# Designs tried in a protein design run: designed miniproteins, single chains, continued (4). Part 89

Each design is a single chain, and the fold is of that chain. pLDDT is the mean over its residues in the fold that is shown.

## One batch from the design tools (miniprotein)

Design m15276
Fold by ESMFold2-Fast:
Structure m15276 (fold): chain A 52 residues (1-52)
Amino acid sequence: MTFEEAYQRGVEALEAGNYDEAIRYFKEALALDPDNLEVHRLLAEAAIRAGL
């Protein structure tokens, strides 16, 4: 999976309320770009909304 694919799928999952899927995709995006601040922010948001 490319960064673009992981990021886009993560955002779509987050918008759909599928927080577990969003977390998974954002973790994949971070594996490809570990210092991407926007993905770190979105991962934190997904985790908070998932009750983590």
Scores: mean pLDDT 83

Design m15277
Fold by ESMFold2-Fast:
Structure m15277 (fold): chain A 90 residues (1-90)
Amino acid sequence: DLFKKALEYLEEGETEKAIELFKKYIEEHPESLEAGYAALAIGSAYLRLGNYEKAIEYYEKAAEIFKKHGDEKSVEYAEGLIEKAKELLE
């Protein structure tokens, strides 16, 4: 499926292709819990590309989705990634 193929692209270093597939997954399943994990993966992919502002944007989207699903542990994880990305931004 799209999510698994996107993860494989990330592992192979095909970062831009992975981002495209995760974005497509979010478009097809915008309110799913899995869309939150897709947004986390996009954020991490943008970190690898050095685009810290885009990384923060997608981590914030992930946190919002996780909050709607009551997944407090994943919210805290995403918030930790946001703070780390902000430190890297300056």
Scores: mean pLDDT 85

Design m15278
Fold by ESMFold2-Fast:
Structure m15278 (fold): chain A 62 residues (1-62)
Amino acid sequence: MSMEELRRKGERAIEELVELYRQGKITPRQALDLIRMEFEPVDPELARELVERLERELRGLE
């Protein structure tokens, strides 16, 4: 997977997790943990960026 493909996968994961949160199916902590577990072993820097973005998205919904 290219860096661009990995980044796009991360963006789609955020969109999916935000939607699941809106539906009441997951907690913010579960969403953040899922992003960390998926992306941190592959690219810790990208995982950090995705976590910060997801935190911002979730705060906007509270």
Scores: mean pLDDT 81

Design m15280
Fold by ESMFold2-Fast:
Structure m15280 (fold): chain A 75 residues (1-75)
Amino acid sequence: SMKAYREAVTLLVGAAIHLAAASASSNPEEREASLEAARRLLEEARALLPQLTPEEAKEAQEEIRRLEERLERLE
């Protein structure tokens, strides 16, 4: 649905912002909080995949994969 797609995009953008914040932070507590926020948003986006069209789901899955790779590198 259009609502689910919009929600998924918003969550993925949010995750990317938190990962950028984690990468830019020299404070371990701030970095960890940003990484935890990114993990939560990625899990929420993944939960929406069954509500997306096949094309939207493929795009969302690829973005989730890329963001998860970035998150792993920052842990």
Scores: mean pLDDT 89

Design m15281
Fold by ESMFold2-Fast:
Formats: structure tokens, sequence, C-alpha cells
Structure m15281 (fold): chain A 55 residues (1-55)
């Protein structure tokens, strides 16, 4: 995975952790988004799917 994509996912997970105070939710988002990007999903789509999943 490109470093830039990993960094963006980490930043999004940190934002979720800060907003919700839920570390488990943030980790779940991070793992899902990383897995999707590794499977060839675009960063934008992976983040969108992650956000929908943790609603």
Amino acid sequence: MEEEKRKKIEEAAEAIRQATGDEALAEKFRELALKLVEEGVSLDEALKIGYEYVK
C-alpha cells in the first residue's frame, strides 16, 4: 500500500477516535479501510464504505 493512502486512513481513524471517544470503533474503521484499499478499492471509496459501516 502506498504511504500516502495509509496516512490518510490513519488520519481518518484518528478523527473518528477524537469525535466519538470510541477507540474500538476507530480501529474497526481503520482495519476495514486498510483491507479495502489492499483489495484494490480506491481510497475515496474505502473511506466512504468505512464511514457507512461505523455509523
Scores: mean pLDDT 80

Design m15282
Fold by ESMFold2-Fast:
Structure m15282 (fold): chain A 70 residues (1-70)
Amino acid sequence: MADKQIERLKEITERVKKNAEELIKRLEEMAKKSDEETKRQLEELIKGIRETLKQHEEFNEKMIKEAEKA
């Protein structure tokens, strides 16, 4: 049981990661064209997004592992 839920969770995780990486890429491009203050803010935002993405991936990996053993 839960095979479809595990598959959906993996798909959601991949989609979130892809969207986050696309957002980071856009923010990095904007930072290159921005003034020093805006660039600093964008770089800090990118850091926050990358940290959140890591924690989200770790959480989802744990959930998938729990679901797979049942």
Scores: mean pLDDT 78

Design m15283
Fold by ESMFold2-Fast:
Structure m15283 (fold): chain A 80 residues (1-80)
Amino acid sequence: ADEVRKRLRDAANKLAEQGASPESVALLRAIADGRIPDDATLELIEQARQDVENNTALTPEEKRIALAALDAAKQLLEMS
């Protein structure tokens, strides 16, 4: 089982429950599914990072996993 992907889905669900932007939620769900959306931008990744850091329902482990996944997505987008 891919524990990282499961925790990313949980993080995305908690962001949605606290009213984070639909774009940030969709980005994390896409990354959890092993893809980067075609409309993903560096600005969207930065907004998602802020939504993760400001969320009060995420555990420290969920924040760490979500931020690491966003950093990896940023690196892939910069290489494309």
Scores: mean pLDDT 81

Design m15284
Fold by ESMFold2-Fast:
Structure m15284 (fold): chain A 69 residues (1-69)
Amino acid sequence: SKEEEELKKQMEEALEIAKKLSLEDQDKVIDTMIQSWLNYQIKKNPEKKEEYQKEADEVKKKLREEFKK
């Protein structure tokens, strides 16, 4: 969907910006970005809220590890 494509672009832009920030600010950007994605998924499929929350937690962990490189 158009909303999904726009969210993906925002997440990619936020990720590039985050790479230039302090670790504390990177964490804030990751949390904001993933929360936006999670809210979108829950709005689309409310019945999968727990599933998306688990996926969001996994993605946050992965992004934090990528930023250390």
Scores: mean pLDDT 77

Design m15285
Fold by ESMFold2-Fast:
Structure m15285 (fold): chain A 62 residues (1-62)
Amino acid sequence: LSETEKKILELLKEKPLTQAEIAEELNLSQATVSRHIKRLEEKGLVKTENGIISLTEKGLEV
């Protein structure tokens, strides 16, 4: 995992967030966050439901 992906996972351990909320917390563009979320979804570490991003069980173990 990249440093940015680790920071995203740490935020999501506290609570589910939208892409915009993650971008605000990490001071990143929404486009950058979107790319990292897609990679984390491909790895099975996060899921997105109705625009809300949350950790999977596998993501909690990272």
Scores: mean pLDDT 85

Design m15286
Fold by ESMFold2-Fast:
Structure m15286 (fold): chain A 100 residues (1-100)
Amino acid sequence: SVAAEANELHTQGVEAYKAGDYEKAAELYRKAIELLEALDPESSLLAATLLNLGEALYKLGKYEEAIEYLERAIELARAAGDERLVRRAEEKLREVREAL
């Protein structure tokens, strides 16, 4: 299913991030996001993947792009009532803004 494919891409992105391959992580997260936006644009998995992409972009020094994805992650997480994800995304957004 498309949902299983998106979840697999997200998982592969997390593994790439843990390995320090932030460019590959970002690519995999972007592919997962495209599938999730088409399948379920309000999903908690989409919010989490947007946060993870923001974190990868921060590691790559792409601060302005990281901010855009983190703000989207916060908006979606709030709509989903995922307070833990909101806090994580807000903390990362603060870190990125301080690096500017």
Scores: mean pLDDT 90

Design m15287
Fold by ESMFold2-Fast:
Structure m15287 (fold): chain A 67 residues (1-67)
Amino acid sequence: MTEEERKALAYAQEKLQEVSKRLPRELTIRVGREIARVLWEGLEKGMSFEELKEKIDEVVRKALAEA
């Protein structure tokens, strides 16, 4: 596992914990799945941590706006 992968996974876990405090369980699970998809696609393409962070932040923003 690369340093970029490790940083992205740690950031995703932190954001999911923040979301779990503000959203119902069903929405938190949905956000978790979307973040996982972003990580799988981004890491496969060799995206940087900064690019993955922006995509994760976008997923979180959209979920919070729908709540």
Scores: mean pLDDT 80

Design m15288
Fold by ESMFold2-Fast:
Structure m15288 (fold): chain A 95 residues (1-95)
Amino acid sequence: SEEEEKELFKNIVKNSTAPEFEIFIGLWKASKGLSLEEVFKLLKEMGYSAEEIIKNIRENTEKDIKFFESKGYKKVAEDFKRDTERLIEEIKKLE
């Protein structure tokens, strides 16, 4: 299933019209067999730089934070921002 998850992820990133990193975060949480290191390696193979990856994460996080706040989920928005900064720090360690 891990190889199927990698292929699905690559296809989603290449062909998606949705925010790429919402799909990445969802897939990572759902699968648990596809590590952050493995996802980072796949994105690098696809030509993404760490800077581009971080930029996309920040842009998608900003959109999601605004959505959660608009629904009154203030703590969810705060937790998501904190988790996203931790994810960015982890990506910087993998560079």
Scores: mean pLDDT 68

Design m15289
Fold by ESMFold2-Fast:
Structure m15289 (fold): chain A 75 residues (1-75)
Amino acid sequence: SMTQLAQQILQQSQEQIKKDPNNAQAWVDAGQALLALGQPEQAVQYAQKALSLDPTNEEAQRVLQQAQQALQQQQ
């Protein structure tokens, strides 16, 4: 299922972050997985961390935008 895949990606990404917290891609991957798991607040934080490491990362910018939109829909 998509939920199981997202949990798997999140676990792997968090392991990569523990190994190398400056790995912007790992923060992006975790943020995407958090969005798929319905955790947009966490996804915003992870995407912002990725952008702090790599300000031009288009994937991180997309995750941030999608997470912010999801938060607006939960109001």
Scores: mean pLDDT 89

Design m15290
Fold by ESMFold2-Fast:
Structure m15290 (fold): chain A 85 residues (1-85)
Amino acid sequence: AKEEEIIAEAEKLLKEAEELFKEAKKAFKEEDLEKLEEIVKKLEEIVAKAKKLYEETGSEKVKEILLEVEEILGLALILLDFASI
């Protein structure tokens, strides 16, 4: 496997997660619980993809990205918890 290509794929997942988190903050501000739940589901899918890339490669850079997308998911889950109480 070309490690550079896999790292680029993982970096794309991180960028997608960052964009989704911006949408999550907007949905939280607009009290759009349904949209926030949809975004959380998409973030869970991104985390699953990043985990698979790390499991297949063992790359430390991919692990760093995985931890970053897991942190973004955690923050989005906190927003969802506050929105639903």
Scores: mean pLDDT 86

Design m15291
Fold by ESMFold2-Fast:
Structure m15291 (fold): chain A 73 residues (1-73)
Amino acid sequence: GHSLEEIRERLLRAAREGDAEGAERAATMAVIAVQSGEISKEEALEALEEAIRVAVDPEARRALENGRKAVEA
């Protein structure tokens, strides 16, 4: 399983570095962690929103926004 701290770190790193593939992987980890009950929907949304705020690359931001929508679904 993935901790909230690990997911948050991966999301922020990908956002800051403009790593679209890393952002997609981290967002997928957040979705899976919510579905498995390892983290709450609220915790995942807060982490994704923080990463979206610092995202410098449009493709990385899009991956994070897609992850946010998946968590809210």
Scores: mean pLDDT 86

Design m15292
Fold by ESMFold2-Fast:
Structure m15292 (fold): chain A 74 residues (1-74)
Amino acid sequence: MLGQQLGQLSQEVSEQNSELSRQGNAHIDADGVLSEEGLRLYGEVVRRSREKGDQMNELLEQIRELEARGEDSG
């Protein structure tokens, strides 16, 4: 079940990364200047992305521990 949760979180993190890239492009003027609105949105998305990243890392550590035990069992 942890692997399923990790897969779901990984998918969402990947989608957020794509969204960040897309939003950055949408809020950058032709001259490459990021708008104040873009900065605010970036900050919010980065904060949320960090939270999901932390959860993903925690699940990854648990999965790694379980796999290491499975490999070293015997």
Scores: mean pLDDT 69

Design m15293
Fold by ESMFold2-Fast:
Structure m15293 (fold): chain A 59 residues (1-59)
Amino acid sequence: MEELREEIERLLEEIDKLDPELARKLRPGAMAAMDLGEVQARAALRELRRVKEELLKSL
């Protein structure tokens, strides 16, 4: 879980640099997923990666 937390935090920081409001909206859900378990954390990580890619495509 520690490595998943590090990856989630890094992605949230990267999203925050592109869209701070979106990062603020995503953070509580990602943190809640970490609390629920590894499966939920991995799902949140996948969603954050997708969001980052969509933001980069819009630049």
Scores: mean pLDDT 81

Design m15294
Fold by ESMFold2-Fast:
Structure m15294 (fold): chain A 81 residues (1-81)
Amino acid sequence: SEEEERKKKEEEEKKRKEEEIKLEIEILLGLALIMLGVAKLIGADVSEIERAIEEMERAYERGDLEEARRAYERAVEAFKK
């Protein structure tokens, strides 16, 4: 019974960690979408920002926070140009 309870707790912790990673990626995606909206309003080239958002969406599906952060940085760099 103690081994089954330990396994359930580990599964719950893993699920919580996956949810936290996804939430952080969702926040970064929201910020990138705001940058995209602002860039569109001022008539800037949005192609690089749109590509970065697609990379972030793929990172979200994989739960890869580091890839999402790198894609977000590319969106920020594109927005500053």
Scores: mean pLDDT 82

Design m15295
Fold by ESMFold2-Fast:
Formats: sequence, structure tokens, C-alpha cells
Structure m15295 (fold): chain A 72 residues (1-72)
Amino acid sequence: MREQAEQTADDIVQGLESLGAKLSDEEKERLRKELARLIEEYLNTEAPSEEARGLAAQPIVQLVNRAFEEAR
């Protein structure tokens, strides 16, 4: 479960870089850790449902937006 969350977080960070987001190494590590933590929390609550996936996606959007604001 934790490994799956970490892999998903890595995929998201790579996706952001592919879209032209220029993050420092520290920002990438911080974003990866926050995303992995959040995904792991929702995956470990109960069997993942569409509602749980929706809740996980919403905080991820907030974390991504916050990371971009802090990078300025």
C-alpha cells in the first residue's frame, strides 16, 4: 500500500515535470512525500471507492497548487 502510494506520487511529479513545471530537487521531494502520505491515508481507510479516490484527488490538487505558489 505505501509502496503503491509512493509510486503514484512519483508518477504525478513526473507528469508535472513533463508539463513544464520546473521544481527544485527539494520541492520535488517535498511534493512527492506529501502526495504519498495523502494517497496512503485514503487507501488505508477502507477498500478504495470512487468517493475515496475523489477525496484523494481533491487534496492532491490543493498540494500541487500550493507547491506552485511556494515555488514563486
Scores: mean pLDDT 61

Design m15296
Fold by ESMFold2-Fast:
Structure m15296 (fold): chain A 71 residues (1-71)
Amino acid sequence: SAEAQAAFEQGLVAYNEGRYDEAVAHFREALELDPTFARPWMELMIRELESPEEFRRALRELLDAEAARAA
């Protein structure tokens, strides 16, 4: 959805500026709005992007929580 895409883009801006807590909050919003859109991109970020371990861990926890809700 456009709202999920906007939230995801805000997360990328925060990530690029080193504001990881804000990035996680925006990615959580994107995942809540449209998990079908946000999940593949967040999985790609965890695999491909250089980032602090705490940030990667937070994204994995968000994805795990979404998967548990979807099951």
Scores: mean pLDDT 82

Design m15297
Fold by ESMFold2-Fast:
Structure m15297 (fold): chain A 58 residues (1-58)
Amino acid sequence: MLTEEQKKAIIEGLKKLGFTEEQAEAIVENIEEYGDIEKSIENVKKELKEKGIELEKL
């Protein structure tokens, strides 16, 4: 289970990358269900940051 701090950080990061609050929450829930919480958080942040550069306004 993710802490409130971890959930907030992931949601804020996802929102910066153009995801909606609902999408960000769904991703957080999947991280909790997947089992490898800490690794999943790092992977999500890394992939989204990299994709965010392309998805955002340059």
Scores: mean pLDDT 63

Design m15298
Fold by ESMFold2-Fast:
Structure m15298 (fold): chain A 79 residues (1-79)
Amino acid sequence: SLQDQVLELLREAERLFLKAGEAIKKGDKKTAEKYLEKLQQIIDQLRQLAQQLDPQSQALVNAAIEQAEKLLEEMKKQL
């Protein structure tokens, strides 16, 4: 289902944010950059899927995307 796809992508994003944070903490800029690039791809996929959802679900997913984009930009600044 679309809901299952969204949930899977959100869980993968959480995993990648954790891994990117660990890489940044260790000063491994190359590994961090790779994880942040994968995060951007997931955010782009979530944005496309959100357009196919009902208005209420779309609003919730868009809110999650906005929060993820803000965190992604903050992590990029630490590189």
Scores: mean pLDDT 88

Design m15299
Fold by ESMFold2-Fast:
Structure m15299 (fold): chain A 58 residues (1-58)
Amino acid sequence: LLEEAQRLLDEGRPEEAIRLLEQMPDSPEVYRLLGIAYGMAGRPQEAAQYGRKAVELS
C-alpha cells in the first residue's frame, strides 16, 4: 500500500496518491507521504500540516 502511494508520486500523480493515503491508518510514514503529495499538488499549507503530523507521531 505505501509502495503503491510512492509509485503514484514517482509518476507525478499526487492527487491519486492523496486519495490512497487518506484511506490508510494513521502513521508517521502515511503523513510524511501526504505532506510530499500535497506539496507536489501545489498545496503548501496542507503539505506543512501533514509534515507536522508525521513528526508528532514519530
Scores: mean pLDDT 80

Design m15300
Fold by ESMFold2-Fast:
Structure m15300 (fold): chain A 80 residues (1-80)
Amino acid sequence: AVEEAIKHLEEALRLAEGVPDVQEAFRKAIEAAKAGKYDEAIRYVSEAMTIALQELPVERAVEVGRHGDRAIKALREAKA
């Protein structure tokens, strides 16, 4: 579950290439997830998706959102 979440976050980080604010938020989410801080990781993912919607082209923002949603689901399942 955590490994699946991290994989989705790494894909989102790649899609956010060239936008430092989004990349930093996803890096923080990955580190929080690795540390078992799932609520913190979910908050960083939500922050990153919000910034991505504003800063990325619509097509990339949609893909980042899909990976973010899948990561949040996996993190919630890891917490349960």
Scores: mean pLDDT 83

Design m15301
Fold by ESMFold2-Fast:
Structure m15301 (fold): chain A 60 residues (1-60)
Amino acid sequence: LGEEVAEQLEKLAPELGKISPEASELARRAAEYFRRGDMEKGLELAREADRLAQEAADAA
């Protein structure tokens, strides 16, 4: 599960980077935590990445 989620986040990160470099960085860090099995930290970072991406999209 964590590895699958990490792969999805890593694939999404370049797309997020077009809108928000900070969101992309958080998505990559979330993926690292998911690969390590730290689901709580991974989820926290993924939520923050989503929040920043939405804020950037709303500003565009």
Scores: mean pLDDT 79

Design m15302
Fold by ESMFold2-Fast:
Structure m15302 (fold): chain A 110 residues (1-110)
Amino acid sequence: MLEEVEREATELLTEVARALAAGDLERARELAREAAERLSRLLSEAAGVPVRVEIEVSEEALTVRVEAPAAGVSLEIVVPREALEADPEGQARLVARALGAFAEQARLAA
């Protein structure tokens, strides 16, 4: 489960990161919306409690917010555009790993 979460999250976030790095904000926002919906489902399944993921794309940064209200845990990750331009896949992988750890924390806290 956790390895599958990290893999899918990395793939979804890499596409968002690449679009943002390329300056295509409209595409990045559309991909971010799709990623947020899919990750909310995936993390909820992994955690065993409702998890909400929001992904915001601006010209300056990618912001990922994740919360599991029933478990009392939340996390916000901000990745500057410069970091995404330097290594979109690497940054996506770091965020995906943090989301996997969040799901495990939410599961244990619930």
Scores: mean pLDDT 86

Design m15303
Fold by ESMFold2-Fast:
Structure m15303 (fold): chain A 93 residues (1-93)
Amino acid sequence: LIDQLKAAIQANPDAGLYANLGAVLAALGKYDEAIAAYKKAIALDPANALLYTNLGIALSKAGKKAEAIAALKKAIALDPANAAANAALAAIK
């Protein structure tokens, strides 16, 4: 499954494919690898609030509290109505 996503990314790098890889890795508890995938997705789509929300949640699960807060604040700055980012930030603070 992950190898298929990695092969697709190698053939055609896309923010959505990196985001999907990050989501699968996070579901498996591989938060450090998920963080790396979300950072690649953000590099390709830097205005996408959902990517910052997912990055922040993964950072929080990895115990990287300060980095999680920064990512979630960026998500809220891009989309103030983002309920997931607001809820995740409130849970940390």
Scores: mean pLDDT 82

Design m15304
Fold by ESMFold2-Fast:
Order: C-alpha cells, then structure tokens, then sequence
Structure m15304 (fold): chain A 67 residues (1-67)
C-alpha cells in the first residue's frame, strides 16, 4: 500500500520473500491471494515500463516460492 524502503524489484530474494510473508500475515490473505494480487501489480508495472525483464523474473521467482 504505502512506500517501502526498497522497491520490490530491488530487494534481495530473501528480503522480498520475508516482506511478502509479513504483508500476507498482517492482511490475513492466503498465499494464493497474496500471489494473485502481487502478480496483478507486477503486470501493471510492466505495462507502464517500470520494471526490467530481470526484475520481473526475480519477482516471479519469489511469488512462486510463496505458493
């Protein structure tokens, strides 16, 4: 929702995973719900030209671990 210290695409794999799990826990979402919402945001950012292919690949890998 609000700004994070680092953009998701710039976090390490471990930082990203820990951040997403904490967001999931606080929001009460299932892993599937968290993954679906984050994938939608990644697709929107890609459409706007905000993410590189490498950043998309890293985010996709982290989200796959959450399923």
Amino acid sequence: EQPVPKPLSKMSDQELLDYLREVQRRAGWSPAELVARQRALVEEDVAKGLLSDEEVERLRAALAELE
Scores: mean pLDDT 69

Design m15305
Fold by ESMFold2-Fast:
Structure m15305 (fold): chain A 76 residues (1-76)
Amino acid sequence: SMEEDLERLRRELAEMQRRLAELLAQSSDPERTLALLEEFQKRVGEIVRKFLAGELSVEEAIERLRELLAEVEARV
């Protein structure tokens, strides 16, 4: 159901936000890390928007979010 999909997406977003906060806290260059996080938050918003519009399944949205997190971790 859409309610179950929303809850699943919410859990993934919460986990991602926690990991991003950890990366920021551990950063040797917080200003650079914040700039990277701002750019990736815009991309996260686009994925969530497409999911809410019915353009992406919950599986596709979660996969794209995980790919973005991996990209952030590689650049910090």
Scores: mean pLDDT 84

Design m15306
Fold by ESMFold2-Fast:
Structure m15306 (fold): chain A 70 residues (1-70)
Amino acid sequence: SAKDLLLRILAHELRELGLSDEEIQEILELVRKGNLEGAKELLTRLLREKGHSEETIEGMVKGLEAIVEA
């Protein structure tokens, strides 16, 4: 599906930003369970821990919301 393709693209981008496969799978599992707020919180925490800017974090969180709400 288009949503599965977008989630694969998101997973690739998160790997480029330094997230492990285990961290990415935890985020995707929260999305699959319908826990968008938990997924956003985890994504924000992990990107901040990896030293990314607040602008990058906000962009990635908005991207996740757009994919889930499509």
Scores: mean pLDDT 86

Design m15308
Fold by ESMFold2-Fast:
Structure m15308 (fold): chain A 78 residues (1-78)
Amino acid sequence: MAELDEKIAALEKALQDGNVEEARKLAHEIMDGALALRDAGQTDEAVAAFLRLSNLLLKHGQDELLEELIRRINDYVA
C-alpha cells in the first residue's frame, strides 16, 4: 500500500493548504487504488483505504466529494 499511503499524505496536505482541485484529483486516484485492491482480492486493504479516504474528506468538510466516491463504489459492485 505504499502508493496509497503517499497519495493519502498528499491529499491531507492539499486539504490543509486549501487546494480543493488537487485534493479532488488525489481523492479519485486513491479511490482508483482502493478499487484495484478490491480487484486483486485484497478486500480488507481496499476497505481500510476507503475508510482512511472518507475520514479525511469528512474531517475537511468535503461531503460532496465523498458522495461522488460512494457512487463510484456502488457502480463498481453492481
Scores: mean pLDDT 79

Design m15309
Fold by ESMFold2-Fast:
Structure m15309 (fold): chain A 99 residues (1-99)
Amino acid sequence: SHSEEAREAAEAARENAEKAIEAAEKGDRKAASYATAAAINVTALILVGSREELEEAARRLEEQIKRAKEVEAKNPELASGVKKVLEASLRALEEAIRE
């Protein structure tokens, strides 16, 4: 079911974005893997999600990006990369919503 796949992708995107931000704050290189997983799941959500699900994911990701920016101000190494990956994912969601 596309609805079940969309729910799983949305949850995985949210969780991996959270883990990426937390890992970046700690200086843990796993931040790169978590950010990549978040981007993959955002892509999956774009393919199977409804407009409403994409809009909810975009709002959530926008809040996560704000936290990544706060971490980048303190610890720019990994956090800058995480921020850029999440910002690219948000742009992809916004483009998909407009179609």
Scores: mean pLDDT 88

Design m15311
Fold by ESMFold2-Fast:
Structure m15311 (fold): chain A 76 residues (1-76)
Amino acid sequence: SEELLEQIKAAAEAGDAEKALELARELVEREFPRAVEDLVTNEGLSEEEARELAERGGERLLEEAEALAKEGLARK
């Protein structure tokens, strides 16, 4: 899904907010279970802490995708 992250950045840079958000939501949905498992297994967090951190990460990604898309539109 590194490829999906690059596609999100490309869409955002192109000012395609709709596509950037759609791809970002897909990435968050696909990676959420992996992020939780990784945080519990590799970082030693509780399931509750891992879920909260993964949810914050997803929110950050969506916020960044929106901000980049707005910047892309403003630059064109």
Scores: mean pLDDT 73

Design m15312
Fold by ESMFold2-Fast:
Structure m15312 (fold): chain A 72 residues (1-72)
Amino acid sequence: MKKAEEIVKKEVEKLLEKNPVPDAEEYKELVERVLKELKKAGIEMSREEVEILVLEAMAELTKEEYEKKLLE
């Protein structure tokens, strides 16, 4: 689980750096990206589990990345 959370946070961070206000399409791509990264790391998780982790990471990192980009 800890490794999966790190991968989720990293992918969310990448998305927010690319677009601070992600649309629904980018959100869907984020979930798919996380699933691919988990698979590459040898971690098998359900899409449902990944979606929960993504939502938690997005809630935390959205404000942090937004301030980081604007208030450096």
Scores: mean pLDDT 72

